Designed miniproteins, single chains, continued (5). Designs and how they scored, part 1

Scores and structures below are computed, not measured.

Each design is a single chain, and the fold is of that chain. pLDDT is the mean over its residues in the fold that is shown.

## One batch from the design tools (miniprotein)

Design m16001
Fold by ESMFold2-Fast:
Structure m16001 (fold): chain A 64 residues (1-64)
Amino acid sequence: GHMHEELERRLEELEREGVRHVIAGDYAGAAEKLREMAEIYEQLGRPEEAERLREQAERLEALA
């Protein structure tokens, strides 16, 4: 249904925002975008992807 397509579009938007934050050297902002993506992956029933994104967010926060 529409729910999956909408969540996928939000993931694409958040990924683009996260990349922009990394390019700008804003690792804290990039980590926040990864955490938002993780919440969406949980809603999609993909907890392994959500866990990987949270790990990436922690690594980026360590660089901030």
Scores: mean pLDDT 86

Design m16002
Fold by ESMFold2-Fast:
Structure m16002 (fold): chain A 70 residues (1-70)
Amino acid sequence: SLKEAQKKVIEEAEKIYKDMREGKLSLQEAIDKLNEFIKKLAEEYGFSEEQINRLKTLALIYLNYLLSKE
């Protein structure tokens, strides 16, 4: 289930990045949306705080990667 959660986080980061590119979201709003998505996902899967922090770290690294491709 962690692998499926990681895939969903990556897909959500891509959607959020698209909204940022279209001027619909600021960087702070994008980070807040990703954190809220991860919180809901963690509640669905029953993740520990450590697993939640890993997903948040993955999301931020991936979002930064997408932003660096400008």
Scores: mean pLDDT 83

Design m16004
Fold by ESMFold2-Fast:
Structure m16004 (fold): chain A 72 residues (1-72)
Amino acid sequence: MMEEILEQLRRDAERLLELARKGEFSDEELREAAARARGLAEKAREAGLEEFAELLEETARELERILEERRR
């Protein structure tokens, strides 16, 4: 169950990043998504879900990188 949820989250994160790189999201949507991912990573770490926390932190960093490339 948990491993299947982690794998689904990984697929969802990959899809989100693909759409973000294609310009499907506004700057505000990317900021909100990155903030939510960081908040969820913190909660996952508190719950002992280290793999979930690492995936969410990596997703947040990639979203922030995409946003930074747009702002220059």
Scores: mean pLDDT 81

Design m16005
Fold by ESMFold2-Fast:
Structure m16005 (fold): chain A 116 residues (1-116)
Amino acid sequence: MDEKKAEIGIELAEKEKDKKKKAEYLFNAGLHYFAAGKYEKAIEAFEKAIELAPKDSILAARALFNLGEAYFELGKYEEAIEKYKEALKIAKKAGDERLASIAEKNLKKAEEKLKE
């Protein structure tokens, strides 16, 4: 179900001409791939969403955070740390204190995994 929803999101993104809306469809497709456990496909969708999202936007910060989550699920903790740091920086700049707090917490969790 989630993988099919992700595929529909990709098709909607392909038909969308507005960069921000295209980024939103790709971001949502990434979330559905993540929910389906398709972490490599989620990474591809989130990376494309970040490329098209407005610079320093809440959408970019959310996509970077979820990209970090997907790397974490694959055991790629160094990559997850990098993406969480980027998400935290943009979230603070955008004034999204909730996202900043979550990114900081998950950054610490990923750093702890590297010490194991």
Scores: mean pLDDT 89

Design m16006
Fold by ESMFold2-Fast:
Structure m16006 (fold): chain A 69 residues (1-69)
Amino acid sequence: SILEAVNRAARVLEERGLGEAFRKAVQERTKNSKSLDETLRAMAEAAIERARKEGLFDVAEEIERALAA
């Protein structure tokens, strides 16, 4: 699921010291979300962007596959 993939990415980012930056990015992307679906999509997009910037391509691909399902 999207939520499971995002939560896994969040744990990896937190272990690398990027948890606070990731949470701020999620908060900015979700502050205008009107539904749970919009919130989950925004969280997934934030996670993909950060994972790719950190070279965590496998993590980014997992989230992209969850979004496509």
Scores: mean pLDDT 77

Design m16007
Fold by ESMFold2-Fast:
Structure m16007 (fold): chain A 58 residues (1-58)
Amino acid sequence: MSGEEAARLAEELAKWGIESGEAEKAIEQLRRYEEESTGGARVVFRAAIADLEKKFGL
């Protein structure tokens, strides 16, 4: 997975989590993508998780 593809997936999943109120589920799915990813893609998912945790006070 490229960093660009990771950014797109992270953005869509974060948006879904915010809009649906399922932020914790979105974070769990992002963590699965992070664990399965390497390099730049992993960094993107880590940043997305941190951003969501900050927004929801987790």
Scores: mean pLDDT 80

Design m16008
Fold by ESMFold2-Fast:
Formats: sequence, structure tokens, C-alpha cells
Structure m16008 (fold): chain A 123 residues (1-123)
Amino acid sequence: SKEEAEQLYYEGLLAGGKGDLEKAKELYEKAIELDPNFAMAWYNLGLIYYKLGDYEEAKEYFKKAAELAPNSLIAARAYYNLGLIYEKLGDYEEAREYYRKAAEIARDLDPALAAEAEAKVAA
């Protein structure tokens, strides 16, 4: 159920906060199995893959999170993290495009994130 997916998601946040990335991953995977439209669970699973260095998987999960929650803080954060991944891979033009997308969405929702993304575009 959606409520059960939310419970698993919060347990995943607790596990991740304690540094147990594998347990957080399992809990988020179970959450999206119960609620495939749970954008924040897709986003946090993307963060787990990113922390594990699995950049291709991280890209897919961030793209899915942004698709499920367009023009939201989730989408802005997902695009910012896609920018970070492309930057790590040396794809600076793709990184700048994602930072621009993050800044555009974030400007009215999270001015601090917008400023961070704009600084990345200017670099």
C-alpha cells in the first residue's frame, strides 16, 4: 500500500542516516515496488547509487524521480545531482545543462539550491 511504502521509505531514511547504505537501498527498493510513483524514494535510491559510485544507475533513478515529479524540488535536486554526475564523468556541457534546469526550477522553490546551481553554471 502507499502507507506501507511511506513507512519503508522512512525506515530507509533512518538506515541511510546511520550510514547503512545497503539496508537503505533495500528499503527504498521495497518502497518503489509498493508505490512505483513514489518520486522521493526513486530520488533517494539515486543518491544511494551515487554514494556507491554506480553513476549509470544513479542517472536512471534521478531521471525517473524528475519524470514523476516535474517542476518540483525533487526534480530540481535530481537535475542538480545529474549535473554533479556529468561533471565527475568529464561531460561539462551536459553538467551545465542540468545545473541550468535545476536553477530554473529551484529559483522560486529553494533560493539556496538555485544559487548553488547558478554558481556551477558560472564556473
Scores: mean pLDDT 90

Design m16009
Fold by ESMFold2-Fast:
Structure m16009 (fold): chain A 65 residues (1-65)
Amino acid sequence: SALEEVRAAGEEARRRLEEGASLEEAIKFLQDRVFAVLSRLSDSALMDEVLALAEEIVRELREAA
């Protein structure tokens, strides 16, 4: 599912941050994956859920840095 893809991208971004990537690189990786997911969606409600989840993951990455 779209939400599962975004969660997986968030976990990969966190892993990269823990392995020495910059916060900017981790966020860019997540944003690129989220944009790819959004480009395949036409359901506004699901797009809103994807954006809300991405915002929450960005917050978590900023706190982990």
Scores: mean pLDDT 84

Design m16010
Fold by ESMFold2-Fast:
Structure m16010 (fold): chain A 75 residues (1-75)
Amino acid sequence: AEELVREADELEKKADELFKQGEQGNSDAIKEAATLYEKSADLYREAARLDPENRFEYEVRAALSYMKAALAKKA
């Protein structure tokens, strides 16, 4: 589970940087950010299924990443 969370964290950090560049006028960066946020969210959701003790935390992180992906798609 920790490996999935680490990968999800890395993807989210990359997506955050790309989203920031998208806000500065790079539309290709914002599309890539949306894709990475979705991948990050999927990994957090998978981690939640594998680690019941941390399920709530991982599901919250997944939901936030999906919301960021939706925001990027609407921008």
Scores: mean pLDDT 82

Design m16011
Fold by ESMFold2-Fast:
Structure m16011 (fold): chain A 60 residues (1-60)
Amino acid sequence: MELSEEEKKLLEEALEKIKENIKNGEDQEKVQEILKEVSKKTGLSLDEIVDELVKIKMEE
């Protein structure tokens, strides 16, 4: 992975927000908004972000 420490932190923070939203019964639209913000901040595509988030989740 060619991610900086800052980009990795942004992805981990986004994953925590997504987990909390799912736990609280928030809808798919809110999850999509979080993913789009991370995409904009990191410069990664949505698909790349999803792949990285899955990898982080498996490491937990």
Scores: mean pLDDT 73

Design m16012
Fold by ESMFold2-Fast:
Structure m16012 (fold): chain A 74 residues (1-74)
Amino acid sequence: MSEQEKANALAFKYARKLWELADKGELTDENVQKLIEELRKDAKEAGLSEETIQNLIDAARQLATALRNWQAEK
């Protein structure tokens, strides 16, 4: 499995977890931070580069913010 394949698998996995938290109304700063820490650990253990790890974390934070803002506007 290439680094890109590993990164895509983790991106999909953690995007699903964020959407599940949003659907349950549990998209709190604490829950988001826990997922970010789990993502960072999983990506590091998978042997991804620091750049790829940073991109995954940034994408996850952006998604969490977008989902939270969407819920706050309703």
Scores: mean pLDDT 81

Design m16014
Fold by ESMFold2-Fast:
Structure m16014 (fold): chain A 55 residues (1-55)
Amino acid sequence: SARDAVGRELLELASEAARLMGEYLLGKISADEFAARMDELAARERALIAQRRAL
């Protein structure tokens, strides 16, 4: 269902955020890059939550 698809995308975003945090803590990416990537993920998450609420 559309709801299940959105739920799956939200879980994928959570996994990507965890991976990104790991890269940052290991010094693999800069603070600026980390902040920019996290902002992008947060925007995607808000859009998906809004989409799910509309279903």
Scores: mean pLDDT 87

Design m16015
Fold by ESMFold2-Fast:
Structure m16015 (fold): chain A 81 residues (1-81)
Amino acid sequence: SAEDRERAEKLLREAKELLEEAKTETDILRLIALALRAIGIIIESELLLKRVTDPETIKLLEETIRIAKEALEIIMKKLKE
């Protein structure tokens, strides 16, 4: 649906912004907040994937999950410092 596509596009934008913030952030509490946001984006995208059938929306959600997971990996590496 148009609503699902709009939601997927918003989640992709949020994931891209989060990835850029993850690259530059050094504060431990802010890194934890970014990790929680990444997890939220992944969960919401996975839930949308269970009900959408549009190939373009599926691609947006798969890319969103990929980017959010990349951000989470960067954050987790920084938290080990």
Scores: mean pLDDT 90

Design m16016
Fold by ESMFold2-Fast:
Structure m16016 (fold): chain A 68 residues (1-68)
Amino acid sequence: APSEEERAFARLHALVQRMRAEGLTVDQAKEELERFLEEVKADPSFSPETVEMIERALKLIRDYLEKK
């Protein structure tokens, strides 16, 4: 079975692939990232450490979108 981190990052990967396919605006992409973070925080199967890793990854994605 995939690890907790593998499950969390698999969900993030799926989100990024969907966002790329849809050609979202920067504002729409940021909204999707925020909703994803709320979903991860609400999931009791994810540890605080995994949530923090996802928060850091989402911050890097947001920073990238703002520079583009």
Scores: mean pLDDT 81

Design m16017
Fold by ESMFold2-Fast:
Structure m16017 (fold): chain A 87 residues (1-87)
Amino acid sequence: RELEVEILEGLFRAALAIEDFKTALKVLEKLVELGAYETVERLLKEAKERAKELAEEARKAGDFKKAEEIEKERKKLEERVKEALKA
C-alpha cells in the first residue's frame, strides 16, 4: 500500500534525524516485509550517508568513541537489512 510505505519512509527519516538507528532498522525491516525493495535500497543509502556525516562530525569534535558507536550501528543496520532481503 502506497500510504503505508509513505508513512514508514517518514518515520524512518524522523528516526534518522534524532540518531535512532534502532527504530530506523525496524522501519527498514517492515518495508522489506511489504516488498518495498526500491524504497529500502534508497533509504539504506540515505542511512549510510547520514551515519558517515555524523561519524565525521564526531571525529572533528574529538569524540572518537561516538564515531565508533555510529559506525557500529551503521554496520549492524546494513547487515540486518541485507539478511532480511535474503529471506
Scores: mean pLDDT 80

Design m16018
Fold by ESMFold2-Fast:
Structure m16018 (fold): chain A 74 residues (1-74)
Amino acid sequence: MAAEQTAEEIAEEARRYAEETGVSLEEMAELLREQARALREMAEKFRAAGDEEKAAEAEKGAEALEEAAERLAE
């Protein structure tokens, strides 16, 4: 299964988690940005290995996480 979660879905899940745990939305946004960076690094590794499909999935996931982080910061 590919990571088909939308930025809106990720942001909603992050907000629920923050509400339940008392973590700030800014802290959640930073965590999502860190995860996005890791996915972009994985995408480059997959592309170097010739796995274009996994590289595209990782890039999509990173973009969704970055967009979700921006939504949490607003």
Scores: mean pLDDT 78

Design m16019
Fold by ESMFold2-Fast:
Structure m16019 (fold): chain A 83 residues (1-83)
Amino acid sequence: APSAAEAAAIAAEIALAGGGAGGAAVGGIAAARLAGADELCQLLAGGAAAFAAGVARALGESAERAAALAGAAAGGTVAGCLG
């Protein structure tokens, strides 16, 4: 199972490929699922990733930076859920 850092990397890659808040949400959910997190943690990771991507884009960040921030938000959520 991926660590929180690996989950962040997976979420960022999927977020960048999918684009926007929707791509970020899918990335966060997928990464949390792969890490063995429960359904609530999967939804929280997706929501955190989507929010981070949306805020980054609103602040004028690049798609790559928004994806990286989405991944970091998902990874942090996974770490919190798994202890």
Scores: mean pLDDT 84

Design m16020
Fold by ESMFold2-Fast:
Structure m16020 (fold): chain A 68 residues (1-68)
Amino acid sequence: MAVPAVRALADSAGLELTDEEIEAIAKVLTPYLEQGRLPDRETFIAEAEKAGVPREKAEAIYDALSAA
């Protein structure tokens, strides 16, 4: 369920993400969204990088999420 939301967010922010990067970001966010919360910025970036997402893309996605 988080994959369509992450894809829409990336499109709105003008970010070019691969399907694999979108899936990785969705997997990182899913447990937090199920709890009705957002992870800390540094925690999110670290987990996204561990999942293979470049830091600059992870930062941009988090900033878009926190602005929404």
Scores: mean pLDDT 78

Design m16021
Fold by ESMFold2-Fast:
Parts: structure tokens; C-alpha cells; sequence
Structure m16021 (fold): chain A 62 residues (1-62)
């Protein structure tokens, strides 16, 4: 993929969340995804994907 459609900071939080999830740290992963959501407007194409990921991580943490 040539351009990133995510802001660099939001992409960094998603990446950190993926790494935490790989280690079974779902609550920590959810927190990273929550921070990514604060950097995205609800109208952003990737907002819904990040939101769904956040909800699933919250569910897995509990």
C-alpha cells in the first residue's frame, strides 16, 4: 500500500495495540485502540474498523 490513510499517531497506537493483543494483554491493547479513536474523526473511513477492534478487545479483556 503506497499511502497510509491513517494519521501516523493513530497508526502507531493501532500497532501498539496489535503487539499487546499478541501477548494476551487485551486490556492494554484496548487502551491503545481507544487512543487511536481519539485521533480519528467519526467520519474517517477507518474509524469504524478501529471502533470494532476496540469493542472486541474490550470483550476479550473481560
Amino acid sequence: MIPSSLPAEAAAYVREGIEAAKQGRYAEAAEHYRKALTLLPPSHPYYHAVLLGYRELERLAR
Scores: mean pLDDT 76

Design m16022
Fold by ESMFold2-Fast:
Structure m16022 (fold): chain A 91 residues (1-91)
Amino acid sequence: AATPRVALFAKKKTVKEGEEVELQVRNLSAGPVTVKLYDDDGNLIAEGELAPGETLTVKVKAKKGTHKFRAVATDANGNTSESEVEVKAEK
């Protein structure tokens, strides 16, 4: 069975404090996945179903510091995978 695979990336990995961060989650799996995107405080910031090759785009305001965003993908068979990206928000 195909393991669900997603790539989480940020258009800019270094931003200014209070600037909008654009995050993208791409489904690299052979089948559809449900994606949940979390910030480093554990807040769910986006959720969606992605067909193979589809991308979910999310914009969030950056607080000063280093932030890890986490995407959790679940396929139709209940298999899960995780992807992370780190973004730095500077003064």
Scores: mean pLDDT 83

Design m16023
Fold by ESMFold2-Fast:
Structure m16023 (fold): chain A 61 residues (1-61)
Amino acid sequence: PSDEEIDRAVLFLAAAVVYVTAKKNGDKESEKYAQEAMDHALAGDLDKARELLNKAIEIMK
């Protein structure tokens, strides 16, 4: 696989982990940003996916 394909897969999985953690903790804002990061990773918008993932992580309690 290409480096871009690997980055996409890693970002999606990382965002998914953050998403389920935020959902478990009831953190609606982090859940929203993690969901958006997953969507952007699948769309190939890797820079936007990274931005949204970082935002989700920063907001998490």
Scores: mean pLDDT 83

Design m16024
Fold by ESMFold2-Fast:
Structure m16024 (fold): chain A 57 residues (1-57)
Amino acid sequence: MSEEERERLIEETARLIEEVLGLDKEEVKKFLRTLSDEELLRLHASAKEGLAIFRSM
């Protein structure tokens, strides 16, 4: 994964987690920066699924 793609994925994942769980976006971004590319992709997929379910309510 490119650095630009990784930063975009971190931003998107943090936004999704903030919307679903109400956690602080900057603290979430700090945590996400410690993850591998594969872990970040898995968490992003999970967060997207959670938001889709939440928005369908």
Scores: mean pLDDT 77

Design m16025
Fold by ESMFold2-Fast:
Structure m16025 (fold): chain A 59 residues (1-59)
Amino acid sequence: SKELELLQKAIAYLEQLIAQLKKQIAAETDPAVREQLQKKLAELEKKKAELQEKAKKLQ
C-alpha cells in the first residue's frame, strides 16, 4: 500500500537523523548541550518505534 511505503520511507529518514544525532552527541563537550541532544534522540527513537508499530498493523 502507498501508506506502508510512506511509513517505510519515514522510518528510513528517522534512522538517518538518529545516526547523525548520535555522532553529534559523541562529539559534544558541553554537558548542557549534550543533555538537550540526548532528549531529542529519545524523541526521535520514540517516533521511529511508533511508526514501526503502525507499519506492522498495516500489513
Scores: mean pLDDT 87

Design m16026
Fold by ESMFold2-Fast:
Structure m16026 (fold): chain A 89 residues (1-89)
Amino acid sequence: SAREDLLAGLELLARTANDEAARRAVELLRAGAPEGEIIRALSEALGVSRATARRMLRGAYSPAEIAALVTARLLRRIGDEIDAELAAR
């Protein structure tokens, strides 16, 4: 399902990139929070518009498209973490 594909990707972001927005989105999805709160959290975690997040939640994207977006976000988060570590030196 779209929710299962999103959960898998968000759990990967939360675990691998220590992404707090992804962790929050996982918590809201697992809790069955109101759709508006889930859409907001997905938008923040994946760096997409709320309209895109709504379409993702409704199953408008294939598992491969979701995986590609999650991968792009993961690479960006890892890059941000490396940049922050270098700036702190």
Scores: mean pLDDT 82

Design m16027
Fold by ESMFold2-Fast:
Structure m16027 (fold): chain A 62 residues (1-62)
Amino acid sequence: MKPLLEVSTSTVTLPDGRSHQATTIKMSPELKEGLHQAAEEGRLRDAADFQRLVDELIEKLK
């Protein structure tokens, strides 16, 4: 089964030897395409719309 959304945290070392935590979010191409289409249709206006659309698309792509 393909992951639709993947969140990972990694440690990045800076040139001066300092380290910090970096968070990377990877979305499947299908999820990205669905969100882009929803934005084109005017359904993606705010953070609440984004959350609802992500949940809806994840459920459809299962």
Scores: mean pLDDT 68

Design m16028
Fold by ESMFold2-Fast:
Structure m16028 (fold): chain A 78 residues (1-78)
Amino acid sequence: MKTVNILVAARGDAALGVAQFEREVAEILAEEDPSELHFNVTVVGPDEAALAAAGAAIRALAASRGLQVTVTTRRERL
């Protein structure tokens, strides 16, 4: 099983973070078998609500597609 690390920025629009995740997953799945992959996703940003929304959306998307995913959120402050 191959682990793929994906960093998603939740700066104010959770939809942009989800779109980034979808693009990166699509590029990887063009070359790799999804059953052999584990996606380790880290969502970073200053806003806790945006982090929670992006994390939940990524988990829901992964579940709908049968992907193995671990989502970690990290609140970063200036």
Scores: mean pLDDT 78

Design m16029
Fold by ESMFold2-Fast:
Structure m16029 (fold): chain A 60 residues (1-60)
Amino acid sequence: SMPDENEIKATLYLAMGAIYLSAGDLEKAAEAYRKAAEYYSKIPELKEEAEELKRKAEEL
C-alpha cells in the first residue's frame, strides 16, 4: 500500500526537528516537532504518537 501523505510529511518534519536539535536550534526543533505532531494527529492510528511528540516539543 502507498504511504499516507500525512505520514510522509510527519516523517520529514521529524527529520528536520532532529537536525535542528543537533544544531542547538531548540526553537526551530520545537516548531518542526509540533508540525510532525499535527500531521500524525490526522492519522487515527497515530494519535498517541502525535500526543507524545507534542509533549516533547513543549519540553524544548
Scores: mean pLDDT 82

Design m16030
Fold by ESMFold2-Fast:
Structure m16030 (fold): chain A 76 residues (1-76)
Amino acid sequence: APDVATEVIRELRERAGPVPAEVGMAASNAAIKADDAGLTEEQARAEAYRKAHEVSEKLGLEDIAQAARDLAERYA
């Protein structure tokens, strides 16, 4: 869906505060890749949050990583 990436980044910001470009772009790219693979909108959201969690953990951003994990579980 065209708005999944935008919604994912907005939801992360609302829960954890400012989202670094690396996390936002990783989430956006994961959502686009999922949509290209024919996954549902909810599956695309789950993949985007899962990728945001992965990247946030690598960057040591615990608040964003936790928010992304919680949101990934909500859409799994």
Scores: mean pLDDT 81

Design m16031
Fold by ESMFold2-Fast:
Structure m16031 (fold): chain A 63 residues (1-63)
Amino acid sequence: MVGHVCRALHTSDSSDPRFLTCKAGEEVLVEEVVDERWVRARSLSTGEVGYVDKGALEVVGPA
C-alpha cells in the first residue's frame, strides 16, 4: 500500500484533524502504514494528510 494510489470506498468526515476527510471515489496516496487498521494518506484533490481506515480503501495502482 505505501506508494500506492487508493480510492476511498466510503465518504468519511471527521472533526478530528488527525483523520483525513474524503468522499467516496476520491483518490489518496498512501504515505505510511501505521498499523493493521490505519494508514497515513494524502488526498490528491486537497493535499490534506491524515489517517484513513485501511478497510475503507481500494488499491488503484502505484503512484
Scores: mean pLDDT 76

Design m16032
Fold by ESMFold2-Fast:
Structure m16032 (fold): chain A 59 residues (1-59)
Amino acid sequence: MDEELFELARRLVERGAPLEDVQKLIEAIKQGKVDEAVEIARKLPGATDEDIERLKALA
């Protein structure tokens, strides 16, 4: 779970997502706030529907 979350975060940063926004995404997932994490991910540049689906699975 945590390893997959970090891999997803790295891919988002590589696609141009701001590190600060990706950190907020990680914190939301760690707090179990999946809906908030999904909303953050949808606003990130380079986030795909597949990335959002993976985030839902990481809850």
Scores: mean pLDDT 76

Design m16033
Fold by ESMFold2-Fast:
Structure m16033 (fold): chain A 70 residues (1-70)
Amino acid sequence: SAPAPVTAPAPPGGNPLGPETTHEELLERSLRVVDAHAELRGLDEERVAALRQQVRDGIASLEKIEKERK
């Protein structure tokens, strides 16, 4: 079975993800995760930019769909 280690909450406090999380907050949080992951793995700036763009496009698509439904 896959390991499920329990670790202490992250230093930033870790805001709970849910209906209170806006798309902007989700985007910012996701971009920070991408940055941290990129630094940890030593990714090239081009790859980091591509990942950031994918995150932005994904969030923008979700926001657009929600607005269209609204």
Scores: mean pLDDT 69

Design m16034
Fold by ESMFold2-Fast:
Structure m16034 (fold): chain A 79 residues (1-79)
Amino acid sequence: MEEVEELVEEGREHARLAAEAIRAGDLEAAEEHARKAEEAFKKALELAKEAGDEEAVERVKEAAREAGELLAEALAERE
C-alpha cells in the first residue's frame, strides 16, 4: 500500500514538472517528465491490482486522470 502511495506521489511530481516544462517551452524536459509520470502511474496501478485493492486502483486512476488534465491545460496555455 505504502509503495503504491509513493509511486502516485512520484507520478504527480513528474506530471507537475512536465507541465512547468511545457509552459517554459522546454519540450524535451516535458517529454522526459511525462514519460516518468506514466511509468510511475503504470507501476502503481499494477501493484494495486496485484494486491486486489480496489480503493487503491481507483486512487491511481484518479491521480493519472488529474495528471493528464494538468498536462492538457499546460499545452493549451502554451498554444
Scores: mean pLDDT 84

Design m16035
Fold by ESMFold2-Fast:
Structure m16035 (fold): chain A 64 residues (1-64)
Amino acid sequence: QEKEEKIKQGEKDEELGKKALKEGDYLSAAQHYGLSSKNYLEAGDLEKAKESLKKAGEAASKIP
C-alpha cells in the first residue's frame, strides 16, 4: 500500500539521518530527517513526522 511504502521510506531516511549525525555530517542529517518527516506526514503519521522534523532542526542548528 502507498501508506506502507511512505512509512518504509521515512524509516530509511530516519536511519540515514541518524548515521549522518554520528559521522558529524549535520547538513546530510538535516536533509535526511527532513525527508523522513515529509514521508511520515504523507503516510499520516503526525507523531513520527513531528519527531523527524525536530531532529532535522536540531541537526541544522549544528551546521557551522
Scores: mean pLDDT 84

Design m16036
Fold by ESMFold2-Fast:
Structure m16036 (fold): chain A 83 residues (1-83)
Amino acid sequence: MAEEEELRREIEEVKARVDKLSQKADNLGIKSSKLTSLLMAAYIELVAAEWALEQGDFETARRHIEAARKLVDEAEKLLKELS
């Protein structure tokens, strides 16, 4: 199923971005409550996307993936400002 495979790839892509940002912040010694909150919010959105995908609700999964991407984009911008 092409749409399910696409959404699964998108979830893994955003997960990889969250992990990379978390590791980069740790490597730089950056401790920011705002950054942690953004990354945690993105993770929660990805968990919701996975649940929606398992239920066959591709529209809801897509919305949660998009929300997670926006949170990751904000986290990347914040990390750049803190670096």
Scores: mean pLDDT 86

Design m16037
Fold by ESMFold2-Fast:
Structure m16037 (fold): chain A 75 residues (1-75)
Amino acid sequence: AEELVKKAEELIKEAKELFKKAEEGDEEAGKKAAELYREAAELYREAAALDPERRLELEIKAALALMQAEIAKKS
């Protein structure tokens, strides 16, 4: 479960850097950021299924990542 969370966190960090470039006018970076946020959300959901003690926390993180993906896609 922890491996999924760590990978999701790495994707979120990469997505944040790309989203910053998207805000500076890089449309392709925005699309890539949205993809990475979606992948991170999927990993958080998988981790939530494997870790009942952290389920709610991880489900919230997945939902926030999906919201960020929609924002990055639309800018």
Scores: mean pLDDT 82

Design m16038
Fold by ESMFold2-Fast:
Structure m16038 (fold): chain A 86 residues (1-86)
Amino acid sequence: GSEDLKKALELAKQALEYLKNGDVEKAIFYLRQAIKLLEKAPDTEDVKKALEYARKALEHIRQGNFEEAIKDLEKAIKYLEKALKK
């Protein structure tokens, strides 16, 4: 529902802030929680894109590609915001 998407957005924003501050372990933790909520969300195009970019961000973090991870996570956040507008 809408509450799960709002929580996913907040968790994704927290992950982005931790990633920008160099707290990689917390960024991964919050990003994984956001991904779990997105996987349970309604199967809309914006939710699918948010999940795609969130997963790409996690992979880039694991590869040490933090600049690309930040860009992917910002895209995931934008699609989450679009999903919440209906």
Scores: mean pLDDT 88

